# Designed miniproteins, single chains: the designs that were tried, part 3

Each design is a single chain, and the fold is of that chain. pLDDT is the mean over its residues in the fold that is shown.

## One batch from the design tools (miniprotein)

Design m76
Fold by ESMFold2-Fast:
Structure m76 (fold): chain A 93 residues (1-93)
Amino acid sequence: NLLEEVRRAAEERIREIEEIKKNSKNEKEFQEKISELYKKELENFPAFENAPEEEQIVYRAGQVARLRILEGESREEAIERALETARKLLEQR
């Protein structure tokens, strides 16, 4: 069930941001930790270039949820945006 995997990935990405925010003493530390997260993700990104299409959809949708939560959207809104992105990608096939 791909949409359940998308929801799980979105919830996991949101949890990562919430955890970083909780463990950051100020905005500067938060920004530094977010930058480190993106750097680590870029280092591992080549693994996703050759991943099955469904895994790429889950990954991209999860990234949308993370972006939305960082832009100040609620958890529920961020998850809905991730699911909408996944549905769009599936319908283009």
Scores: mean pLDDT 79

Design m77
Fold by ESMFold2-Fast:
Structure m77 (fold): chain A 60 residues (1-60)
Amino acid sequence: SFSEKFSAALEALAEWAREHGLDAEELYRRHYPELVRIAEEAADVEEARRKTREWMETLL
């Protein structure tokens, strides 16, 4: 479901933020539309996680 994929994306964002010493809440607020899009377009929770991390890496 969208809810499961969105939760997976949020978990991936929080994990990535911790790895880089960044505030997950700040990143969530700033990139909310992209996270929603990733969750909508991802085929499953695994892809939602992967695409979220790929998106976050483009911000470095």
Scores: mean pLDDT 84

Design m78
Fold by ESMFold2-Fast:
Structure m78 (fold): chain A 66 residues (1-66)
Amino acid sequence: DEELYEKARELIEQARSHLDAGNVEEARKLVEQALEVIDQLTDPEKREELYREVAELMARIDAAEA
């Protein structure tokens, strides 16, 4: 679980960096990969925290595409 949590966090950080650089498509792919990892987490608190961070990134991606 800790390994999956760390991997999801790295993917989220990379997605954030790509968004900041204007690479919206790459950010979306990284967010999708993060979601696949988060879905495998068994700890509901960690899962909820990471889902919230992903939701914020998805909102930013949607705003950038609009």
Scores: mean pLDDT 81

Design m79
Fold by ESMFold2-Fast:
Structure m79 (fold): chain A 55 residues (1-55)
Amino acid sequence: GAVEEALRLASEAGKLAAQGKVEEALRLANEAIRLTDDPGAIAAAGMARKEAEQA
């Protein structure tokens, strides 16, 4: 479902951020938060965005 996809995208964004692919990481994290209003998924995507911004 949407929550499951959002969590997958947030995880992928985190991996891209770790690789220094900031632009791609931010894109996936933003896509994750648009898929669902689930607080847990939004929090996971938010953490990935923060990681990317610090890379």
Scores: mean pLDDT 78

Design m80
Fold by ESMFold2-Fast:
Formats: sequence, C-alpha cells, structure tokens
Structure m80 (fold): chain A 92 residues (1-92)
Amino acid sequence: KTEEARELYGKAGEAFLQGNYEEALKLAEEAARLAEEAGDLWLAALAYGLRAEAYKKLGKEEEAKKALEKARELAKKAQEAGLKQPELKLDL
C-alpha cells in the first residue's frame, strides 16, 4: 500500500543524484503526500528530508527549513507510534 510512495521516493532520489533538483522536488512532494495518506510516517519524513535537500540545492533556504521541520515532526510521530524505519536505501 506504500509501494507507490516508495517508488516515487526512489525516483526522486535518482533525480537528485543526477542534479535534476526541480524534478526531485516534485517527485518527493508526491511521495510525501502518498506516504502520509498511507500512514507511513517514516517514508513521509524521508520524502520531506529529500525536499529540504532539493530546496537547498535550488537556493531556497526558507522552504528547505520548513521541509526539514516537517520531516523532523513526522519522524518524531513515527517513533512515538512505534513504527520501524524503512529499509529503503539511496546512495546520496
């Protein structure tokens, strides 16, 4: 049920590694939305974290800070809910 969000997150990471930061941002936004809808708070946190890194690369520091804050909130909620961290790895 989180497979679509994981696939989009993977594609976002690939775009980021290729220097396609705007594409990475769009894919990460979709991944975050689907992950939150599915209740996968760890995956949502990772997607917001990738959004923050993409915003930094684009020089958008305020948007990067907001995305990072959201990632931290979601990670905290995931820990409080006892959710396991995803095994998804990206060579960043």
Scores: mean pLDDT 80

Design m81
Fold by ESMFold2-Fast:
Structure m81 (fold): chain A 67 residues (1-67)
Amino acid sequence: MEFKEIFDEELEELLERAKKENPELAEDLEAVRKVYEAGAGELSERQEKLFNELAEEAKERAEEKLK
């Protein structure tokens, strides 16, 4: 799976839902997205792996919050 796919369609959907249902969570997810976008062009293979793991954790927490 490509690094850039982590903040993909699924996380984007969660962000869109959070904007409507939980603005505070949406702000947190936007912060994660911004860090992802800012770093994506210069990330090493090590950083990609770490970032993937952190993005998965953020996604799981967001899914729980939106239930």
Scores: mean pLDDT 64

Design m82
Fold by ESMFold2-Fast:
Structure m82 (fold): chain A 73 residues (1-73)
Amino acid sequence: MENLEKGREAFEKGDYEKAVKYFEEAVQQAPPDSPEAIEALRLLGRAYLKLGDVEKAMEYFQRAADAEVRRRR
């Protein structure tokens, strides 16, 4: 939770590199395929869009979608 909150604060301030770092930590700390992991992956996609890395953003959005499908099972 704390890393997600810190990441959002950095994102709102326009510090997208710092936001990426906090969201990566949030993914690592969350249980696999959890709602917290899925949210952090979506936020990573948004942060990479702001950094202009469209390919990485699409990759993270796909990972979030895959995690949601696995969670449904």
Scores: mean pLDDT 82

Design m83
Fold by ESMFold2-Fast:
Structure m83 (fold): chain A 75 residues (1-75)
Amino acid sequence: GPNEEALKLMEEAERAGKAGDSEKAIEYLRKAVEAATTSAARTGALVGLHEAEKHREDPEAAYKAARGAIEVAKS
């Protein structure tokens, strides 16, 4: 369906953040912005990227940002 690639990238960002890798989570969120085909998915990915970048050294913040991005993208 629409945004399958963007959603998969957001899910990979969530996994990276949970694993303690905030830089990888930020990279996946950046790729999700590029892959987004709807306004909802692009908005979710952009907000998630902004939140993760504000707290670059905090993988838990990146994890939460990715989860929020997924929720917005599905709205």
Scores: mean pLDDT 84

Design m84
Fold by ESMFold2-Fast:
Structure m84 (fold): chain A 70 residues (1-70)
Amino acid sequence: KKEEAEKLLQKGIEYDRQGDFEKAVKYFEEALKLDPDNPLAWQALASAYRGLGELEKADEYLAKAREIVR
């Protein structure tokens, strides 16, 4: 479960680095379905939504990451 989630997270990071924010979001969402308690995945999803210009969603996902880290 967690190992599979990490692979999906890495795939999302690759697409985010390429500027393919839509694919990055897809892979980050799939990673979070397998491991919803990973704050790095929530932060990555927020960053990808900022890349898409979806600032309100980015703020919501950043708040989620902060809840998990505390």
Scores: mean pLDDT 81

Design m85
Fold by ESMFold2-Fast:
Structure m85 (fold): chain A 68 residues (1-68)
Amino acid sequence: SEEKVLKAFKLFREKSQGKRYISKEQAIEILKELGISEEEAKELIDKFSKDGILDWVQFLKLVKEAFK
């Protein structure tokens, strides 16, 4: 959903505070706000994160997978 992607982008920018990446914990909070369970969020984060963080490209792939 384009609407979910736009909301995810706003939340990503809010959590990243200009760093261009978010932590796994910040990603869980965003995904929970988007209506994803903590368990599903953790599984998706493990699939798409690298070196304990997610940049926007990684997070966008995660969001697209979650809301197919």
Scores: mean pLDDT 84

Design m86
Fold by ESMFold2-Fast:
Structure m86 (fold): chain A 100 residues (1-100)
Amino acid sequence: AAVATVAPVASVGDDGVAYVGVSATGGAVVEARVTVTGSDGAVGVGEMVNLATGASGVGSATVRVEGLKAGQTATATAEATLDNGEVAVSAPATVQVVAS
């Protein structure tokens, strides 16, 4: 199966919006979803709003997430749908949330 990976660092702006990077093996990413749980128990959920394309066997997407705070360590899981119809799922991953 294809594998998804969540980027280990996300920057949050003063508006409380963070962009979380997702990479997947096996093709271009056409849809991505991330669920992020902050260390304070806050839950952010985001979906890709922009088309991500790639032909090198690794796709990428950026997912907009609200509710994260600078200084948190968050746990994230990602699902990415590839252009071949395959779904790549990540293991739970640690994301460091930093001020932008």
Scores: mean pLDDT 71

Design m87
Fold by ESMFold2-Fast:
Structure m87 (fold): chain A 64 residues (1-64)
Amino acid sequence: SPTDMEIVRRMLGYSRRAREDPNASSSDRDYAQRLLDVNQDLLRRDPGVTGRQLNQRVVRSYRS
């Protein structure tokens, strides 16, 4: 849905900015890369997910 794609685009944008920050620590850059990888994986596994479910699953995957 448009909402799902909008959330994904915003998350990718935030992660990209963190990765491109020259003052970011190596751990922060690694985390940003992980966020990008997780977003791609979730889209591949569950293309029909709603915006709320996508956000909830992303949050859960980061902590699990």
Scores: mean pLDDT 60

Design m88
Fold by ESMFold2-Fast:
Formats: C-alpha cells, structure tokens, sequence
Structure m88 (fold): chain A 66 residues (1-66)
C-alpha cells in the first residue's frame, strides 16, 4: 500500500509527529485540498492546516504557505 509506505517513511523521517498529523500531510502530498482532507478525516479545515503546518515545520519547511 503506497499510502501506508509513505506514512511510515514520513514518520521515520520526522520523529515527534503523530500518525494523524502524518496522515493529513500524506493526503496533502497526494494533491487533496485542505477542505477535502478535512471531509475525509472528519475534522475541521483549520485542524488539517495546523497538522500539515506542524509536519512541515518538523521537516524544516518553515516558509511553505499552504
């Protein structure tokens, strides 16, 4: 499963993120909008944005705008 492999790779490379944070970032990397990710995960778009931002910050991508 490509998504599971990407999830495990991201978590291995970015220690300290949760599985839920990693999953939001993987959907974003797959081309889903923050709205679509929010709908799929059953959370708010603001929560999706916060989770993706945390992953990007941990990866050193501090200047990426979502």
Amino acid sequence: DERVDRLNELMARTPGISREEALAAIYFAEGYSQREIAERLGISQATVSRRIRRVLERMGITRAEL
Scores: mean pLDDT 76

Design m90
Fold by ESMFold2-Fast:
Structure m90 (fold): chain A 59 residues (1-59)
Amino acid sequence: AAEQGLANAKALADKLVEEGDYDLAIRTLRLTANYFRSQGHTEAAEELEKYAEELEKKK
């Protein structure tokens, strides 16, 4: 369940990046990471936070 949610969040962020909306992609990843952390899915949250940081460096 968490693995599928992680994959879906990354795919959505990739689509937003394709549209040139880096700020929305980064925000979406960080909000989803906060949700996963609140549910005890710490590793999934860390993966999403790392991806958001990588996108921020490409801005």
Scores: mean pLDDT 80

Design m91
Fold by ESMFold2-Fast:
Parts: sequence; C-alpha cells; structure tokens
Structure m91 (fold): chain A 75 residues (1-75)
Amino acid sequence: KREEVIARIKELIARMRDAALAGDLAAAERAAAEAERLFQEAVEQGLLTDEDIAELQRAAAEAAAAGRAALEAAL
C-alpha cells in the first residue's frame, strides 16, 4: 500500500503540472488538492520516510513553479 500511495501522489503531481502548463487552472487545483490530501494522510499514518517526504515535496515545488511560470506567460 505504501508504494501505491507514493505512486498515486506522484501521478497527481504530474497531472497538476500538465494541467497548469495547459492553462487549466481548475484541473491543476483539483489535482493539487487530491495530492495534498493523500500526502497528509500518508504522513499521519507513518507510511512515508523522510526521504519520501523530501522527494514528494521537491516534485510538488517544481510542478508548482512550472505552473506559475506558464500562467505568467499566458497573462
């Protein structure tokens, strides 16, 4: 289950990035909210190691930065 949760969170982060790059803010927000909820649940249940947490946070930060840059370019 742990590996499945990590894979799902990574998938949602990728979907958030793709949606943001496409300018679909609503889809990006939905993916981000679902990823955040799963991440919080996994952390609370002790399913993630410190390394997993760091990797997922870095991936999310990179996706958010790419999305922000795309939105800025579209405006």
Scores: mean pLDDT 78

Design m92
Fold by ESMFold2-Fast:
Structure m92 (fold): chain A 59 residues (1-59)
Amino acid sequence: SDLDKAETYYLAGLIAEQEGDLELAIKYYEKSAEYFRKAGDEEGEKKAEERIKQLKEKM
């Protein structure tokens, strides 16, 4: 489902972020936000977008 894909990409983003690959983390969080939006999960979309914003402030 779109929700399962959103959660999977979000976890991939967290792993990339913990490994220090901020560019890859942003890419995964962008995919996560896209799938949360498709699933109608407004809270999930916002959570992924907040992560993207925070990471861009570090780059």
Scores: mean pLDDT 86

Design m93
Fold by ESMFold2-Fast:
Structure m93 (fold): chain A 83 residues (1-83)
Amino acid sequence: PTFEEVKQALNEFIRAADAGNDEEAQKAADRLVQLIKEANLSDIELGVISVAAAVTYVTAKRQGREKLAEAADKVLDAISEKA
């Protein structure tokens, strides 16, 4: 996968989260995790995804959205494995 495909999946995850659709966000996060694991990403590209996922995680915990928090945490774990 290209970084553009990873960015598209990240945008789908964020849009689902913003829409309040935790189930769709979880599905989008699973796809994003798979793309991160398969893609050859630079440190800067990993940093962009990490910031977005971290913001989503903190927001989800604040809102009591446990499934969304778990989804964001999985994205952060996938990034950590690549770093």
Scores: mean pLDDT 85

Design m94
Fold by ESMFold2-Fast:
Structure m94 (fold): chain A 67 residues (1-67)
Amino acid sequence: AAAAFLDKGEALLAAQQFAAAIADYEKAIALDPNNADAYLNLGQALSLQGQNAEATANYNKAIALKN
């Protein structure tokens, strides 16, 4: 389920395993492409990895899905 990948991604992010967290968030998005929280969490992981432009794109996607 999409929620399982989101939860696993959040645990990996807390452990500072950014690449693994990103992969699990991307799987959550693949299963539920309208999940705003998955895009928000992906943006945060990308930002922590220094990929600020990609982080901003995912934050904007999360905002668009919630509005």
Scores: mean pLDDT 83

Design m95
Fold by ESMFold2-Fast:
Order: C-alpha cells, then structure tokens, then sequence
Structure m95 (fold): chain A 67 residues (1-67)
C-alpha cells in the first residue's frame, strides 16, 4: 500500500525534523518538516500534513526572531 508507505515515511521525517529542532539545527528541521509535509499530502493524511506545516512555521518564526 503506497499510501501506508508514504504515511510511515512522513512520520519518520517528522520525527527526524523534531530531533534537529531540539538540537538547534533549524535549517535541517525545516528541510525534514517540508519533506514530511509533502509525504503526508501525498498519503492523504491531513493530520500529519497539518502537524508538519505547523512545525515548519514554528521553526520559520524562530529564525525570523534570531535575525
């Protein structure tokens, strides 16, 4: 099932993005959250897509605050 594969990949990228965010690697966090969002969208999982979008926006906001 391709949708299940994409969903699992989305979760994996979301978790990796969280790890980078906690380590302070904001650029990597955005990269992984963006990939998670794309995979979640392809899988049709709105909850994962929204979670990835929210996390990406949080990191983008933090970068703006540091500029």
Amino acid sequence: DERERLRREAIEYLVKGENYYHEGDLEKAIEYYTRAEDLARESGNDSLKEAAERKKREVEEEIRERE
Scores: mean pLDDT 84

Design m96
Fold by ESMFold2-Fast:
Structure m96 (fold): chain A 81 residues (1-81)
Amino acid sequence: SAAEKALAAAKRALELAKEAKELKASGDTSLEAVAKLIGLTLAAIGHMYEAALLLKKASGPLAEEAQALLAEAGALLGANV
């Protein structure tokens, strides 16, 4: 269903957002770390976009869970400030 796909995308976005936050918190400013941080952030945004599109047509408990995970991912990336 759209709700199940939205939840899967939201979970993946949150995983990537957590990895990006941990990498940024490390203070590693090497070219490799910066490139990885950019890649993780863009991948997280891509999955957030996928989940958001699916959520326009989804409702119920799985859709509500996906919405909550999307909000958490956005907060970790600083999107909600």
Scores: mean pLDDT 85

Design m97
Fold by ESMFold2-Fast:
Structure m97 (fold): chain A 86 residues (1-86)
Amino acid sequence: MTLILTFENVSEEQKEELLKYAQKLKEKGYDVEIKIEGDTVTITIKNVSVELAIGHILRAIGLELDGAEVEIEIKGDTVTIKIKLP
């Protein structure tokens, strides 16, 4: 399956952490694309496991409880998670 993570209202420090995360996923053999546009970071992960996708959904729900705006869409084999940070 494909997982698309979009983070909005991202600080420079949060961008660095997301870049490190994308690099770590690439080192583990995932097909990962990262795109940075202003304060928005999009990470696309292809051939992701169901466990990794569920883990990200749960993290997104946790961020929503902490004041982030979260949208989750499941369409076919693609999970899209959009997170607007506080």
Scores: mean pLDDT 82

Design m98
Fold by ESMFold2-Fast:
Structure m98 (fold): chain A 56 residues (1-56)
Amino acid sequence: SSTVLRVAGHDLGVSKEEVEKLVKEAAEDESKIPEAAEKLGLTPEQLKSLIEAVLA
């Protein structure tokens, strides 16, 4: 999952650490999923899939 986070951060100009923080916060609080998804350039559904992939 580290590779997925690095690629996402690179494409969006967001650091790997910031991507990890946003994904972790969204995973712990579903109300943050839409905001985090918008900030990462993803749909809420795509972010949910990314969270599942990162936590696997």
Scores: mean pLDDT 69

Design m99
Fold by ESMFold2-Fast:
Structure m99 (fold): chain A 63 residues (1-63)
Amino acid sequence: SLEKETLLALGVMIGALAIKYSKNPEEAKKLLDEFIRRAEKASVEEMEKILQEGIKKLDELMK
């Protein structure tokens, strides 16, 4: 669905920015890879949850 593709694209962009600006880019890359893997099997509702969880983990990583 367009919604799923949009959430996937948003997650990838956020992950790429986190890799670029993080003090721990390797860990940020692992979180992005996990997000993409989970996203392939997820519904739209699950995608929203996965994206929110990923953003929370990235926020902790950037401190």
Scores: mean pLDDT 80

Design m100
Fold by ESMFold2-Fast:
Structure m100 (fold): chain A 61 residues (1-61)
Amino acid sequence: SPAEEAARRAAEHLAKLARELTGLEPEVEVRQVGPGNYAATARAGDLELSTGATASSPPSL
């Protein structure tokens, strides 16, 4: 579905960003959070990036 494909692309983008910020290989997850709705998450060390969540990054990011 288009929503699933969008979530996969978001996951890839978050993975690249996490790797660039930390130099670590990220753990990536795409999960269905509701009918036709998907979320993407990437973790590297203590960094967690996700679609629709508050970022724990510095204000300048």
Scores: mean pLDDT 71

Design m101
Fold by ESMFold2-Fast:
Structure m101 (fold): chain A 100 residues (1-100)
Amino acid sequence: NDEVLQKVEELLNQPDIFEALEELSKLAKSLTAEQLVELADYLLNSPDERHKLLALELLAEAGIKSTGEKQKEIQERLKAFVEEQLPLMLARQQQIRAEA
């Protein structure tokens, strides 16, 4: 699916993260759970926090489209991601406020 990869690359260059998330969500609904997990893994390897947020959307949709043990595995990955990223984001926000 070269066409899907090309569309994802276009979204990664979108300056508005909310527009990128909305378009990615629409694209994600047309993809299989396996394709969504593969794209999420690609984005999670990026150092860019923006790409990690896009990966979260892909994993969420993959979880919805999966069943049984595969769904549980995806849900556990999603929970771990939120638990790891949320405390770091909160700590960064507190530091910015303290130094303002």
Scores: mean pLDDT 73

Design m102
Fold by ESMFold2-Fast:
Structure m102 (fold): chain A 104 residues (1-104)
Amino acid sequence: DLEKRLEELKEEIKKILHEMKESLEKHYGVVFKSEVETGEEAIVMAGGVITRAMGLSSIDPNTSKEELLELLEKNAPKEMLEPLKRLVELLFEIRELLEEIKNK
């Protein structure tokens, strides 16, 4: 059932990215028209979007969720803030589930 939860989280990330596509194109010039077909692609895109919204080229993998949320609140466009916070929460839940799956 952990694998089923993981797929549900991936689909939620895809949904959020599709809902954000106009704002992402407007603020960052990013075109998502055909490039998020799989959950794995959605995870990669979400990470890139969050990094860009923080004004960074990369994120330290040891950065805490709280630090990422604070950086988003300071640097992200206000209209994108809530969906970006949701993406951060979903990515951290996926990371936790992947660790559980690996250890079971």
Scores: mean pLDDT 74

Design m103
Fold by ESMFold2-Fast:
Structure m103 (fold): chain A 57 residues (1-57)
Amino acid sequence: SPAALQAELDAVRDGIATLERALELMEKAGVPKEDIDYARAQLETLRARAAELEARL
């Protein structure tokens, strides 16, 4: 349903905002490159999912 797609999009957008903030803190704290790269890959996965959901709405 459109309502279910919107709810999933809202959740994905919240996840993106949380991960972007976490990534800023990780970079500032000097976290290992492998952990930063993993977080960036997760962020790109969430962005791709948001784009897919937006295209369906």
Scores: mean pLDDT 88

Design m104
Fold by ESMFold2-Fast:
Structure m104 (fold): chain A 56 residues (1-56)
Amino acid sequence: DDLEDLLERLRDKRIDDLKDFVTKANKEADDLLKKGDEEGAKKLLDEAREYSKSVE
């Protein structure tokens, strides 16, 4: 019913947001590594990992 449909839409949005976030984080991390900012890249990847873990 409406509640189940709402939950499915929220789940889909959460998955899409996660996918977009992870994709952007990986791209930015690659750019940071190219600039020699290893620490910045690591933090970005760790943040993406934690976010991914929280949406599971």
Scores: mean pLDDT 76

Design m105
Fold by ESMFold2-Fast:
Structure m105 (fold): chain A 82 residues (1-82)
Amino acid sequence: MPKELEEKLKEIEEETKEAIKEIEENPEKAEEILKEFEEKLKKAEEELKKAKSPEWEILLEKLKEALKKIKEKAKEVKEKLK
């Protein structure tokens, strides 16, 4: 893969791990963190489509996977707070 694509994929994975840790440490912020990540994904999706990069689909799929993991963690901690 192009080096730039690999760097972006690594960055997304690291940010995802950071977000999950923040949710685990501060469960009450889970909804706020999830909302911020959802907005980030929507903006990235728009930017990637405009760029018409051949790799945009790979980046978009990685972002969707990241969001799914964050949603699962947010749901888990929210249920524990009840």
Scores: mean pLDDT 74

Design m106
Fold by ESMFold2-Fast:
Structure m106 (fold): chain A 63 residues (1-63)
Amino acid sequence: GDHSDLAVVQDIKKASSKEEAQAQYNVLVNNYNELKDKLDPASKQVIQDSLNEAKAILDEKAA
């Protein structure tokens, strides 16, 4: 759970373009939305924090 979820955020941070970052972010959002009700509370909290960080990185790359 948690380890796999964090790996996607790392991929977003390492993306070389806004298009790559957007694609990775979309994967993270879709996976989270499909799995959030099946995740334990700790994993959900980590993913929420990760989504906020990923969105900030995406916004920076899109600017």
Scores: mean pLDDT 70

Design m107
Fold by ESMFold2-Fast:
Formats: sequence, C-alpha cells, structure tokens
Structure m107 (fold): chain A 53 residues (1-53)
Amino acid sequence: MEEQFLKDIEETKKLIEKRRAEAEKTLSGPARDYYLRLFDEELKAIEEAKKKL
C-alpha cells in the first residue's frame, strides 16, 4: 500500500529540488531567499511525512 505513496513522494521531492536549484541560480536578493525558504519548508514537510510511515 505504501510503495506507490513513497514513489509519488520521491517524484514530488525531485521536482521541488529541481525548482529550488533553478531559483538558486536565477533569483537574487529577497526573492531568492523567499523562494528557497518555501522549497526548504516543502522538503522538510516531505521528510516529516516519510517519518510517519
């Protein structure tokens, strides 16, 4: 039951990590800090969800 959920989470994590890397390269100043923080919070939420499994 959990295998599909873990695959979906890993795919989502990869997309967020890719978007974070793009933001890190393309953005500067406060906008960069804001978006990096949002992506970091999303990645942290995914890791916390994995711990509950």
Scores: mean pLDDT 78

Design m108
Fold by ESMFold2-Fast:
Structure m108 (fold): chain A 114 residues (1-114)
Amino acid sequence: DEVVRALDYAAAALEAAAKALEAAKAGDFEKAIEYLEEAIKYAEEARRHAERALPEAPEEAAAAVEALREAIKYLEEAKEAAKAGDAEKAIEYVEKAVEALGEAIRHLAAAQAA
């Protein structure tokens, strides 16, 4: 089930992003970058599976794809901020990514329930 796989990957991305946020708050930029790379990888997988779910749940899957694209953009911005040693920007972008991942998960859950 493409919706279930998208949900599993989105949840994994959210967990990795949460770990990146704690690492960034601690000033551990090496760990923050590692967790951000994991989060980006899982979010990209979630996006691929959400795109494959479009025929079964077009509105909810499309909304999830857009939220995942936004999350990936913020995770990449957070990674660049972490590489620059900019804790404030890294934290800000990870928090935005977490919000976007949460939105994607809500849409995917609605797609599964339909």
Scores: mean pLDDT 90

Design m109
Fold by ESMFold2-Fast:
Structure m109 (fold): chain A 69 residues (1-69)
Amino acid sequence: MSEEELEELERLIVRLVIEDPELGKRLGALFKQLLDLGDEEALRKVLELMKQGRWEEAVEFAEERLREL
């Protein structure tokens, strides 16, 4: 995953924290866990869902991915 993709994802998560603090904090915690695991495929999927405004699906996807580990 590129530095630009990570910066964009972080920016979208910050925006979500402002618009929906509970959902944004939840996604932020999941993002850090996926980043620590180096799960670039999952991070890219979250980014695509976030770009589409599919915030709840991004959270659900990240939670399911971490459940499988």
Scores: mean pLDDT 83

Design m110
Fold by ESMFold2-Fast:
Structure m110 (fold): chain A 100 residues (1-100)
Amino acid sequence: MNEIEAMLLAMRAAADPATAAELTREAAALDPRSVVIAALFAILSGNKEAGRAIAEALAEDPELRRMLAETARELEERFEKNNMGKEVVETARELLRAAE
């Protein structure tokens, strides 16, 4: 397991919808916890397209899909309560919906 490499791949996935699915799968193979990082950065950047690609990449793995859905739900609730921007909250909702 290479935690730093997995985190860097997850951060790159959150920034580029075109490569998000491939990078998310690679990151999750190195460290499944990278799913949390991918979700966090996609949500914080308001990148709904990257969020959807991340969810699609993990759709066939029930454990990773559950981790993504739980992370998106927790971040939606936390960011709404902390008055984060509307785009951030909406991106968390889109990611949760796509992960279901």
Scores: mean pLDDT 82

Design m111
Fold by ESMFold2-Fast:
Structure m111 (fold): chain A 98 residues (1-98)
Amino acid sequence: MVPKETLETARLLADESEVYVAIEIYKKHKDNEEIQKKAYEDLLSGLRRLADLIKESKDEEFKKRALETMKKAIELAKKAGMPEEVIKEAEKIVEEAE
């Protein structure tokens, strides 16, 4: 059996990667509305998965790391110039995870 802690860490790394990749895709394709919409969906989806991991985990350090990742992703999304509506939805996901 794969230890639960190892599986949680693997899921965290995958979700962290997805939110950061979504922001980078948005930055490169600001003139393509379809790609931007997909980047918003991927960012919000990744953040929701991170929030679910926080709810499922009993490891306080793991929860803290996931929350820090979510907050960092929101700051990067703001700096990239993502729409205020997307940022507000992302902030709501973080509040629900706290």
Scores: mean pLDDT 80

Design m112
Fold by ESMFold2-Fast:
Structure m112 (fold): chain A 72 residues (1-72)
Amino acid sequence: VPLYSEDSIKHYQQEIEKDPNNAAAYYSLGDSYFDAGDYEKSIEYYKKALELNPDFEKAKKNLEKAEKKLKE
């Protein structure tokens, strides 16, 4: 069901509300938006994760993937 991504988005939004410096929660929120097809928001949250943790390799790779989706 396409609503699965919506549940994940809400969960990770609650995590960042508790800890705005949680890079992993921003990364997971970026993944949830990517799965929902919202590549602009996905890019925004991956960039937030990298701002908090510049050595976050998964966020770097997924940011490139999301940016590629916007260019097509």
Scores: mean pLDDT 80

